# Designed miniproteins, single chains, continued (2): the designs that were tried, part 106

Each design is a single chain, and the fold is of that chain. pLDDT is the mean over its residues in the fold that is shown.

## One batch from the design tools (miniprotein)

Design m7673
Fold by ESMFold2-Fast:
Structure m7673 (fold): chain A 65 residues (1-65)
Amino acid sequence: DEKIKELEKKSQLLERSSRSNEIGAATLGLMPSSADDRDWLAAQSAAQKEQSDKLREEYKKLKEE
């Protein structure tokens, strides 16, 4: 099913973006003057991870149908 594959792909892309932003936040965490940028990247990472998890639940439900 194309819809299931698209949701899976989107979930994987969001998880990848989340990991990239998490690494960015960790790197900026070494520089106290970048705390605002670090916190922003960490928040983006968390939001992308939550969205990825929701999409994974959605396509798993579609796969069960």
Scores: mean pLDDT 76

Design m7674
Fold by ESMFold2-Fast:
Structure m7674 (fold): chain A 76 residues (1-76)
Amino acid sequence: MELIERAIAALEAGDVEGAIAYLERALEELRGIPGTELAVAALEEAIRAARAGDVLGAIMFARGALSILEVLEKKK
């Protein structure tokens, strides 16, 4: 989940535009994959928060998406 991690780093550095670009790319990569609906929703909320200038909210939602994806990857 390199794109989401890069987005969080960009948000922490104050690069909101770069963060949004990384989040949008991550969203497109997950869109249409069954079982990723909660992660997609979290990424959509992260993008929405970032666009609104809510950097902390954007980081929290992006971290939430990462946690959801890690659980899905470890499930056999």
Scores: mean pLDDT 82

Design m7675
Fold by ESMFold2-Fast:
Structure m7675 (fold): chain A 95 residues (1-95)
Amino acid sequence: DVDELKQSLRENVRNLAKAVREAIAAAEAGDTEKAEEILTIVEDALPSLLKAAEKVNDKKTVEALKLLQEAVRAAKAGDLARARELVARAEEILS
């Protein structure tokens, strides 16, 4: 069922957004090792989820995933404020 696949994809993307928020919180607390570990896991998951979302034509999930890619890049660059803004925008698209 394509609708069940879309719902499952959206739940997975919401979980990745939560993981990015946890990474930002870890970085703000000075736990850079934990932040980098979480961001690497998210970064590794994003390409396969993006392909899956494109295959099922879920444009909202594609947009949210692209925002999460930018959020991970911002967080890795130390721009935690930008990363937080991008995660919030991704969450709003999926709400």
Scores: mean pLDDT 88

Design m7676
Fold by ESMFold2-Fast:
Structure m7676 (fold): chain A 89 residues (1-89)
Amino acid sequence: MEAEKKAEEAAEAAEKGDGEEAMKKANEAAKAGIKESKTAESGAAAAISAIGVGASALIGERRGDKEGAAEQGRLDAKAAAEAAKRGAE
């Protein structure tokens, strides 16, 4: 599950405070989610969650709230993984 893996990598980059890397991984997760999705719904959910992770990381860096951004990223990545799993059933 490439989209799930990339979303987790984006969340990890956000935790490290690397907003640029987090956004890059979020974009890769979005592309993978669209390509790998066996249903349009699961792919869209994964892509949206991945984009959210990257955006949260950039906002957190500007505000100095890197920890809050990282936690939100982890929650979004988990939600994307669950959505992809349900869509694959």
Scores: mean pLDDT 61

Design m7677
Fold by ESMFold2-Fast:
Structure m7677 (fold): chain A 93 residues (1-93)
Amino acid sequence: MDAVRKALRDAAEELAKLSPNGEKIMEAADRAVKEGLQAGIEFAKLMRDEAEKLGLTKAANAFRAAYEALQSGTAVDIATKALENAVKILREE
């Protein structure tokens, strides 16, 4: 299993449960998995903004880290870890 694609989907699924924009989140995740880096940047930005609107400060910070890593183009592994951290926060932290 591709760890990056799993982290993207898991993060989208967890935040979609809490957001009125769940369908938009899931569509953005599907595009990120299929279309690559630019769609991934847009996905991370959407996830940050939605988490901030919901008052999920720790998750929003994790999604911000993922967004910054992807936008820099230098740290896909850091972005993956940030997404995994956001999933952990949304599930049980």
Scores: mean pLDDT 80

Design m7678
Fold by ESMFold2-Fast:
Structure m7678 (fold): chain A 58 residues (1-58)
Amino acid sequence: MPVEVVIEVKLDENTTVKHTVVLTDETYNKDAAKALEELSEAANEALEQLRKALEERE
């Protein structure tokens, strides 16, 4: 059973961060922790960058 993880962070109507990963149940068991770590890091960094740009621009 494939697992689709979508992380969408909406700062406002103009700024959105979205990450998507699709894992099979077997892949999820083997790499779940690593996949979640990578998503967490990417989402956090993107959020910080967009937040800074948004505050400077708006």
Scores: mean pLDDT 63

Design m7679
Fold by ESMFold2-Fast:
Structure m7679 (fold): chain A 71 residues (1-71)
Amino acid sequence: GLEELQRAGREFKELYDKALAAETDPAKKAQIEAIAEEAERRAVLHVTQERYEEAVRALEEGKKRIEELMA
């Protein structure tokens, strides 16, 4: 529900901020920003349709993609 969405959003933002601060390669920074923008866009779309579980999944998938890029 909404609590899971707030938690997922917080965890996503923490990872995004950390990844962006740690990355020195401009190309990888651009990829991180693009992943974050798409994940947020998908999450917002699902929230407007009251699809909170799908919004959480969009944020979790974005987080996973950023983690894989940083590995």
Scores: mean pLDDT 85

Design m7680
Fold by ESMFold2-Fast:
Structure m7680 (fold): chain A 63 residues (1-63)
Amino acid sequence: MEKEKEVREAYNEALERAKKLIDQGKTELAKVYIDGYADVLKRTFGVSDEEAEKLKEEILKEL
């Protein structure tokens, strides 16, 4: 449960920061930031490559 909460909090932070970058016209930086978020999920939270990619796609769809 705690790990799931941390993953969701990281998701919300990544989405919010990416939206701010896009609002500033920095779409390429937003994509790089989202890629970094996926790496953090795999390295820090032990999320599988498939799960990290799905969360990354979910954020990109919200943008």
Scores: mean pLDDT 77

Design m7681
Fold by ESMFold2-Fast:
Structure m7681 (fold): chain A 64 residues (1-64)
Amino acid sequence: SREEVLERLEELLERAKKLPGVEKTILTASIENLRSSLEDGEISAELAEELAERLEKEIKEIEA
């Protein structure tokens, strides 16, 4: 679960890096903060999964 969420965040980070303008800066920072919080045990894998789903939805809307 935790490892699966970390893999998903890495994929989202690569996608976010391809976004234009300020969205790249904001979303890469959000993903990196979420990854760090999960790695440091500050949040559960379940909460991280929910937040990753929200970030993925935002990235998809910008990619369209």
Scores: mean pLDDT 83

Design m7682
Fold by ESMFold2-Fast:
Structure m7682 (fold): chain A 74 residues (1-74)
Amino acid sequence: SSVEERVREIRARLAAGEEVPLEELEETLQALYDAGMLDLADDLAVEAYIWAQERGDEARAAAIVALMKRLLAA
């Protein structure tokens, strides 16, 4: 499956209120950065961050920010 198909699957799961594992988010974001799909990577990270914020999951929100900083620095 394409990386774009994986992004659609993750977005659908987030919209359904499902918790997506941080490891799966990291792998997907890394694949998007490697493919040069920077705007899509940023959009997905923002959606995952908003999902965590809406649920008061401060640890998850912080982990997503840390992940994005690490991927941007690489």
Scores: mean pLDDT 85

Design m7683
Fold by ESMFold2-Fast:
Structure m7683 (fold): chain A 74 residues (1-74)
Amino acid sequence: SPLDQVKERAMEEMTRLMQRVRDAAADNPALQEQAGQLVQDFMQRLQAARTPEEVEQIFKEFQKEMDKLLKQAQ
């Protein structure tokens, strides 16, 4: 279904973004823990999502929060 495809893409993008944060914050355990919490919250919201539009909104919010962590790691 379109919903399943969008969820799969969102999970792949989440995995790539998490890896970027882990690499950037390798020497910052607190930032890694924050990223881990964001991933857990994202996964819960993604599982509950009922439409492709909802998945896109959830991912945009997740990406914004992860980008903040990446900026802190710089």
Scores: mean pLDDT 87

Design m7684
Fold by ESMFold2-Fast:
Structure m7684 (fold): chain A 80 residues (1-80)
Amino acid sequence: MIEEARQELEEALEEAAEWLVEYSKEKGSSLTMEEALKLAEEVARGIDYGVLPPELDELKEELKEVARRAERRIEEAERR
């Protein structure tokens, strides 16, 4: 069920983007959902974005974890 796996990946990226937006608002910065989604996609792809400050290091790890879950779901769908 490729469509289901793709949807789960999209949801995972959107979830990570929402976390980024919330964190940016807390710090007085404003990321749009589109900007946060692009950042989440690049971090998920394993790109060292380099623009996230050290205090967001945990957020980067969370993004990788979300991406890893999405990859797992895709693998599981491929195996089924």
Scores: mean pLDDT 66

Design m7685
Fold by ESMFold2-Fast:
Structure m7685 (fold): chain A 85 residues (1-85)
Amino acid sequence: SQVDILQGMLREVDQIRQQLQQAQTVQQVQLILRELDGLRSILEQYERIDPLTDPQSQQLYQQVMQQIDQVQQEAQQKLAELQAQ
């Protein structure tokens, strides 16, 4: 179902956040940023092809997008910190 797919994406974003916390190099953080961009693109294409019509799926979609935005901000901050070393 759309709900199951979106819940899976929430878990994937959480795993990426955990990878970001363990990342120690600029290269590792850059790969994480690319992965987040990929997830955003997939999510946007998914909504375009198969529009979310139920409130639960719409709420989960917004949660996934918000979590991607948050982790991207955390990754950009970590990238700046690593580059300053």
Scores: mean pLDDT 86

Design m7686
Fold by ESMFold2-Fast:
Structure m7686 (fold): chain A 62 residues (1-62)
Amino acid sequence: MKKVLVIRGAGPLGKKVAEELAKKYKADEVLLLSGLSVEEAQAIVEELRSKGYLVISATVPE
């Protein structure tokens, strides 16, 4: 089962947080979401989980 890290609020801080969390959780894939609403980001997370991925999600303040 693939681990997918989803970060909402991608910018320089979001990229740094993504790198640290990818190392900590040994993520197989990293998805940086910028310009999306909370609802749009949550829909993506739920879609990935429905396909059998283990999803780790975080929001970085913008």
Scores: mean pLDDT 76

Design m7687
Fold by ESMFold2-Fast:
Structure m7687 (fold): chain A 87 residues (1-87)
Amino acid sequence: AEETEAYIQEVLASTFPSFEEAEKAAIETAKKALETAVKEGLVESASLSDIKSEKVGDYMVVTFTVTAVKDGVTYTGPGVIAVKTAE
C-alpha cells in the first residue's frame, strides 16, 4: 500500500457486558493478532506499547503502538480496536 496509517484496525462483532471486559477482549485480540502474524511468518517479532483505553458511547476504543520486525527492518505504527458493550 502507498500509505498505511494503522497496522491493526478492527471492530469486534461480540458485545460484552462491561467496559472492563470489552477492554480486556480488545487487548487480547490485539495480542493474538500479533502472535498469529509471528506464527504465520509475516513478521519476525511484534509487540504492543502505549496502550490507551477510551469509552466512546457504548464502545470501548483501545489504541496502541505496534512495533514489528520484518526482514531485519523495524516498523512502528498505530493500532485501534473497538468493542461494543451493554449499558
Scores: mean pLDDT 76

Design m7688
Fold by ESMFold2-Fast:
Structure m7688 (fold): chain A 83 residues (1-83)
Amino acid sequence: EKKKREEQFKKNVEKAEELLKDEKGQLGAAVSAGRAIIYDYEKGREFGEKIVKRIKETGSQEVADAAEKALKEAIEAAEKLLK
């Protein structure tokens, strides 16, 4: 129940933070952050926005644009699933 959702949220957050440490993992970090939104919409959305901001700070415009798109699509998908 609640504990399983909290565990899945934490797992996706930890995976995103680990992937963010490697430039090649930045898109994967955005995707993992997006998955966290399903388990906690408000915290997952805030975390995803934080991850995208960190990706933008690396100066890789193409990766930043792709990460923003991935987060937007994940938010839209989560909103449909939460109904």
Scores: mean pLDDT 78

Design m7689
Fold by ESMFold2-Fast:
Structure m7689 (fold): chain A 91 residues (1-91)
Amino acid sequence: MERQKKLLEMLEKIEEIKKNPDLVVPLSEEDLELLEDIGLVVSKIYEELKKKNIKLNDKEVEEGIEEKIRKRIEETTEEEIEKLIEEYKKK
């Protein structure tokens, strides 16, 4: 649950940065690790959403996809996250 919350908070922070493209703030190592984890999860969810051919306009596509990503992360249990990490470490 706590890792999911951190990922969701990071997604909100990314949205704030997008609104202010002139604002370049150096990220901490902890932030970079969260971004990598988000990147893996987001890319998988994006691919699923792409295949389902969601009919949204450009602005609504961004909002709709982000809400679906958040919902998917919230529905993912800590056990599933741990399984993904173990699978990655095993190979």
Scores: mean pLDDT 59

Design m7690
Fold by ESMFold2-Fast:
Order: C-alpha cells, then sequence, then structure tokens
Structure m7690 (fold): chain A 77 residues (1-77)
C-alpha cells in the first residue's frame, strides 16, 4: 500500500528530524525524494545515500546555527 509506505517514510523522517534537528525544508526534500522513488523516478539507494549525507551534516555547525537563528526569529518576532 502506497499510503502505508508514505506513512512509514514520514515517521522515519520525523524521528530523524527530532534526533538531529533537521529543518522543515530538508524534511520536505527527503519526502519528495522518497515519493519519487515510489514512482520509480529515484532509486531507494539514492534516497539512503541522501539520508547519510544529512546525518553527516550534523557535524556542520553552520547548518545548526542557521536552524537556531530561524527558530529564534520565529519566536522573537
Amino acid sequence: DREEIIKKIEEELDKLAKEHGLSEEEKELLLKLALGALEGKIDLELLNEHIEIVEKRHGDTSYREEALEKNEELVKK
């Protein structure tokens, strides 16, 4: 069932975002890649590779700082 697979992907992305502080834009990108894979546009292998790249970004302080600044603007404003 396509809907069941999509739900599982969304749950995994939510878990990853919660553990690693993914931006909303990054979550949307990963979801689009997963949906493309389901349509036969992108291999699941490529999706997994992209997830690994996102995990490596947790060593990138600029990425985290940008997310914190956006969150502060939203709260402060």
Scores: mean pLDDT 60

Design m7691
Fold by ESMFold2-Fast:
Structure m7691 (fold): chain A 88 residues (1-88)
Amino acid sequence: SRADQLRQQGQQYYQQGNYGRSGVLFGISGRLYRDQGDNQRAAQSYVLGGQSFQQQGNNDLAIYLYQQALDLDPDNQQARDNLQQLQS
């Protein structure tokens, strides 16, 4: 699917150290998974996007994406832990 393709591109940019583009692609793939009703994959993509922006030093976008992940998967421990670290 297009969501899968964008998630794969996000992973490729992350491996290249292009964290900004990686975060954007993971954010878009998360939205597309959410629109398909796949909340689990959407939350996973939002966590990856949050981690990408966190690596870039863009904590505001990282917080936003971790919150999006928790809205879809409230028990997502990785999103919860990362969000708590950025807000404390």
Scores: mean pLDDT 90

Design m7692
Fold by ESMFold2-Fast:
Structure m7692 (fold): chain A 61 residues (1-61)
Amino acid sequence: ADRVAALRTALENLKANDASEETILWVLSQVPGVDRERAQELLEKYGSGYKAFEAVVEEAA
């Protein structure tokens, strides 16, 4: 099973529960190759943790 798939499931749950920005940034930073700085940049660029995560997953695939 792909770690990215597990992280996607976690982010879906966070979206359903109106998670805080800090929690979303933490989930994004768990993606291989994504540190806190990149997670912050992606969140600012896409305006949404979910969209930022989609972009990272597409790039990593």
Scores: mean pLDDT 69

Design m7693
Fold by ESMFold2-Fast:
Structure m7693 (fold): chain A 73 residues (1-73)
Amino acid sequence: MEALQQLNKGANAFQQGDYQKAVDYFNKAAELAKKEGRTSLAQVASLLGQAAYYKSQGDDQKADQLFSQASQV
């Protein structure tokens, strides 16, 4: 479950306030999920990566919207 492993690392980095590491891990999770044929997980990981990016830019509104979109996949 390599995609889930990267997703968990991304979540941990996000909780630590390391949004750039979170972006990198979520992007890796999305790539691995695509290789595993897990399209919904790939979409979630991609949205979480975008949310972490906007959080790093101080755009909390855009980040919150992307987190909401990820929860609906």
Scores: mean pLDDT 84

Design m7694
Fold by ESMFold2-Fast:
Structure m7694 (fold): chain A 78 residues (1-78)
Amino acid sequence: PRESAEAEKERIIKLLEEGKYEEAAKRLEFLAKTSPDPEASKEFKKAAEYAKKGDVEKAKEYLEKGTKLDIEAIERQL
C-alpha cells in the first residue's frame, strides 16, 4: 500500500515535470476521491488546483502532504 501510494506520487511528479498539467490534475482529483482520509483528500484537491495553474512547486508540496496523510490513514486500517 505504501509502495503503491509512493509510485503514484512519483508518476504525478513526472507528469508535472513534463508539463502534462491536465493529466496530473486528473490523477490528483482521482486520489482525492479515493483517499480514506478527508484531510488527505483536501490536500490532493489543492495539489490538483495548483497543477492546473502550472504551479509545479505548490502542486508537489500539496501532493507530498496528501500522500503522507493517505499512507498514515491506510496504515491505521491494518
Scores: mean pLDDT 83

Design m7695
Fold by ESMFold2-Fast:
Structure m7695 (fold): chain A 71 residues (1-71)
Amino acid sequence: SSAARRAALKRTILDLIARGPEEGVSLEELIRAVQQLYPEVSAAEIRRLVAELVREGRVVRNPDGRYRPAP
């Protein structure tokens, strides 16, 4: 289902951010990494899901514009 796919993509994004460097992961790096696993997923969809994770408080955007796990 669309909802299950979206949930799987959000978990993948969270995992990539959690395993990334201490300074955080850029949006460009996230898009590239997600598209390696899911070539059919658009950059626009990935940007929307990252924004959704920030809105949900699960991911934070640091002052350098990089993404980190919420504390």
Scores: mean pLDDT 86

Design m7696
Fold by ESMFold2-Fast:
Structure m7696 (fold): chain A 91 residues (1-91)
Amino acid sequence: MRRLRTPDGLEIEVRELPDGSAEVRIRSKRDDFWGEAELAFLLMAFIAEFGLDNIESVRGNKRELIVRTKASPEEVVALLKRLFPDAEEVE
């Protein structure tokens, strides 16, 4: 499992599933419109990068987004690093 934190307070966990695909959990510490808009933007970025057919499921609420992809953890982390160049990897 890999963890990333963005300067604006997103907590991102990338978990490898038994089939080698990735599940991404993104939590916003914001409970305002801007936090919700950022989670929606991230979902669109995943769809744009991997294609809709490589997104198995999406779950969440106004502060949490959980995306199950057919992409590898490495591909997901590479996308996140492009979207958030200033994100820190946490142990």
Scores: mean pLDDT 81

Design m7697
Fold by ESMFold2-Fast:
Structure m7697 (fold): chain A 71 residues (1-71)
Amino acid sequence: MIAELLEERMSEEDLELLRKLSEENKEKIEEIAKNKDYESAIEFMKELIEFFAEHGGLDREELLKILEEAL
């Protein structure tokens, strides 16, 4: 799972931020899952990667690599 790969490579602070973002975006995540909208799911994951590249300890390339391994 993407979450397990992120947990291995992210700090506890970054994981807490991810949980908070997941909670704040729960409605959007549920809508994507319900509609099986793969393109919107990828776009949302890219937005999260960009956010964590700016605020987290991982660079954009490392986060994209984690996403590729999860797909």
Scores: mean pLDDT 65

Design m7698
Fold by ESMFold2-Fast:
Structure m7698 (fold): chain A 94 residues (1-94)
Amino acid sequence: MSQSVQTYHDDENKTTQQIKTTIGEDGTVHSKIDLTWVDPKDPTKTVKKSIELERGPDGDVRRKIKTTTLSEDGTVLSESETEHHFRVPVVPHP
């Protein structure tokens, strides 16, 4: 099992990006990308976008994108979610 975390901050766009990657004992790779930015037209609103990627040892890939808009006090104003599932044609290692 291994885990890595990378954080990027862009002051000009007021955006923070965090990438977390975890490799399980069964060979499953899980990557999570968290993006946070302030709405440039309304600074009381914060947008959070989460992208989750999971790849199984047999080549099945799941991608989940969740976007949440928060008010100044942290109240959820809107939420949307999109999920994609596909298989990468790979030969699994024995």
Scores: mean pLDDT 73

Design m7699
Fold by ESMFold2-Fast:
Structure m7699 (fold): chain A 92 residues (1-92)
Amino acid sequence: EMEKLLKGLLEGKISKEEVAKYLIRPNATELTEGVRNLLVDAIKAALPITEEEAREIVDSLVKKGLSLAQIEAAVMLGLLKRLTPKEMKELV
């Protein structure tokens, strides 16, 4: 269920409100430095990777022009599916 909802949000088929309980900052409307740092911290807490690798994952998703909700969905979906850093960077 969580995977389906996060994928739907990433694909623009489901609203942020439908998956709010699974997001790190469901009320955030833009990717501030604080929100970016929370995403990096969540990745580091779940995976045995460096801060640099976690930042690269978030930054790669930002470069793809994704909305904040899509970035959060991609990160959470990647963590849920235990994707590698490379797979998470290529996720859209």
Scores: mean pLDDT 71

Design m7700
Fold by ESMFold2-Fast:
Structure m7700 (fold): chain A 66 residues (1-66)
Amino acid sequence: GEMAREGARKAGAALRPVIDAALAAYPEATVRVEQVDETTVRLTLTTPSGTTVFVADLRTGEVTQL
């Protein structure tokens, strides 16, 4: 529905600065985006210094670092 579309846009906007900053700092970084379910996205960022995982709620646009 439209609410899910707005949540997806908000979560994407919240994750974009994290992805852009990581790629600017580490051009060789690997970014993996996985849709866990209709409202949840997992982003895995792998850099030479380590791996960081983020979970985004597409309904609320909330992003949590694990």
Scores: mean pLDDT 71

Design m7701
Fold by ESMFold2-Fast:
Structure m7701 (fold): chain A 64 residues (1-64)
Amino acid sequence: KQEQIDADIDLALGEIAIAVAKTNGASVEELRELGDRIAKRVAERNPDVAAQLRALTDEVIAEL
């Protein structure tokens, strides 16, 4: 149960970070670098969440 809560927090924080970067006019390259850095840190605990954050980064970039 604690592991699921940690995964939900990691996903939410990653989503917020990417959304804030996009709102501040981050470039495609900056968004990819941010998404990759967050995913690498999260992958140590939650590889599935890391994959979701990479997919979200790609979706956000596709909308630019």
Scores: mean pLDDT 76

Design m7702
Fold by ESMFold2-Fast:
Structure m7702 (fold): chain A 69 residues (1-69)
Amino acid sequence: RPSAEDRARIAALMDAAVEAAKNGDFETAKRYLDELARYAREHAGAEVEWELDPEKKTARATVTFPEDA
């Protein structure tokens, strides 16, 4: 139901957020996570929860598509 294009965009934003967090750029990581959440909600109707851990330099997002709920 999410298109291959939607999945690719979400994956690219997640990869960008993870790389920014690994580099200690938490402002950029947060911007990518916010964009990912907005894109997934607007284009795929998904529910999105994300977290950013500056101490561990990690970024994570859980994207729940309507079919998986």
Scores: mean pLDDT 80

Design m7703
Fold by ESMFold2-Fast:
Structure m7703 (fold): chain A 68 residues (1-68)
Amino acid sequence: KEEKLREAVLRYGVRALTPRDAPVWVLEWYDENGNLHRAEFTDRDEVAAAVRRFRAYQDELLDKIEKE
């Protein structure tokens, strides 16, 4: 799932959302077929680790986009 998410982020981007009044974090992305995927996290530690990982991956995405 993580590798598929990174592939989608590379091509279409991903949004990380933290609803202020909800007990879940939401990650949304589009796959190569144009289907919208959504992942919800209820564990604070897991979502925090995922957010840090995506932030680091953002720099890689920008580098690849600029090469195109």
Scores: mean pLDDT 56

Design m7704
Fold by ESMFold2-Fast:
Parts: C-alpha cells; sequence; structure tokens
Structure m7704 (fold): chain A 90 residues (1-90)
C-alpha cells in the first residue's frame, strides 16, 4: 500500500526534523518537474509545524495531514505515489 508506506516514511522524516522533511519533500516534487506542488508542500510542512509547536496536533497527525496533501498533489499532477516514494527514498 503506497499510501501507508508514504505515511510511515513521513512520520520517520518528521521525527528527524521539519527542516530535513521540508527539504526532501520540496526536492522530490522539484525533481518530478512540479515546482508549483513543491511550493504547496513547503507551505503544508510549515503549517503542520506551527500546529505541532502549539500542541494542537501530534507528529502522527502531522504525518497524516501531509500524506493527504501529497495524495491530492499527486492526483492533480498525474504523478503516482510510488514515483514520489522513489524520490523521497534517495
Amino acid sequence: DPRKKLRELLLELLKQGFDEARKKLVEAFEKLGKPESAEVIRSAVDHVQRRLDRGEISVEQAAEVLTTVIEHLAEKDGVSLEDILKELEE
């Protein structure tokens, strides 16, 4: 299940830090030729970081929010979740 794998990978990245997660996610969409989606995911990472810092969500909830955003971007851009996972695993 690529969605489950993405959520688990995002949870691992977020536990390593928001700066690294933001960098990897932005670079993944840029490498896929989707610079507009790269800016959307940058904003989404910033949004969930602010909510986590305020104690409004858990890191697990942040990973779920980002997974949903990435699914919507993948559908919009005609990119598979497997292609996004390959870029993130580099």
Scores: mean pLDDT 86

Design m7705
Fold by ESMFold2-Fast:
Structure m7705 (fold): chain A 84 residues (1-84)
Amino acid sequence: AEAAELARLAALARALAEHFRELAAESEDPELRELLERLARAYEEIADIIAAADSIEAAEAAARPVAEEAQPDLERAAELLREA
């Protein structure tokens, strides 16, 4: 139940990190590439935190600072993608 949901959330975060890495590799904009590479690292860290957590509440508490730190990069990447 909860362990299965944590495993699913960790897999989703890992998939997002892989997606950001692929977008970074295909990007010709150096600012966008750097932002996407930072987002990939942040979501890989979030995936590791979720995978190590004992509960969804613990995972959320531990992942929140990483997600909050990544928020400006996500907003800037979205802005650059919108302007393209």
Scores: mean pLDDT 85

Design m7706
Fold by ESMFold2-Fast:
Structure m7706 (fold): chain A 104 residues (1-104)
Amino acid sequence: SKSLVEEILDQYTKATYALLKTAVDGSQAEIDAAKQAFRDLVEELASKLSPEQRELLFRATERILEVVDEMAASTDPLKKAHYQFVVLALVSELYVELEIQLRK
């Protein structure tokens, strides 16, 4: 349902912000733990979605984790800020793609 997808997107967005906060200032161990917690939450959320919606969620998650790794590897504060913006844009893209699926 639309309400279920909205609830999932809210939880996903909050988890993404928590991951980003850890990735900016965290140790490698903290970042690895945050990435695993994010993957675990995504698997739980995906279990409540259709196969098509689940695929969109997994695609967005892998892209977000790749950008988080690039951000964690960067020592430049401006590059870290840019990667944070890229992650937020990926969350926005997921919102649009799930909304389109709900119109089918």
Scores: mean pLDDT 87

Design m7707
Fold by ESMFold2-Fast:
Structure m7707 (fold): chain A 74 residues (1-74)
Amino acid sequence: MVDSLADYLVGLLTAGDYAGAATFLEGLRGKPVLAPVLERAAEKLREMGRDDLAALVERTLEDPEAGIAELRAL
């Protein structure tokens, strides 16, 4: 489940669908699965050489509200 959710988030981010990514993460906010999904997504993005997106996901892991707001502003 975590891997499938992380793959979905990575797909949104790599397609430039930042609004979709923000909406997806808002749906996971307050749930124990959010942190594992963000950690796995950041790992996958670094494996792909997308350090820019991995850093964005890592900031969202530290502060989900601020990270989701940053995604909505893109």
Scores: mean pLDDT 86

Design m7708
Fold by ESMFold2-Fast:
Structure m7708 (fold): chain A 88 residues (1-88)
Amino acid sequence: MKLSKEDIELAIKFLSDPYVRENLSLPEDVEETLEQIIEALKKATGEDTPELRRAVRVLARLLGIEPSDFLTDELKEKLKKLIEYINS
């Protein structure tokens, strides 16, 4: 799985939004790793690294999406709708 810089930036924007985090009602264990996930995404250069794969799997789990489908067109559309809702 290889993510573009644009896909990574979209994921970072999504996770960095405090209203999104509040609405996700993250489990305690997931919240403890959220900062690590954001940092791993920021350090990713679009390379397929173990750190990126781990971050993608945790995000997919949070969103109830299969890890192989993370940041597909369907997920991008879902993230865009959530961002629009928050900005409305």
Scores: mean pLDDT 55

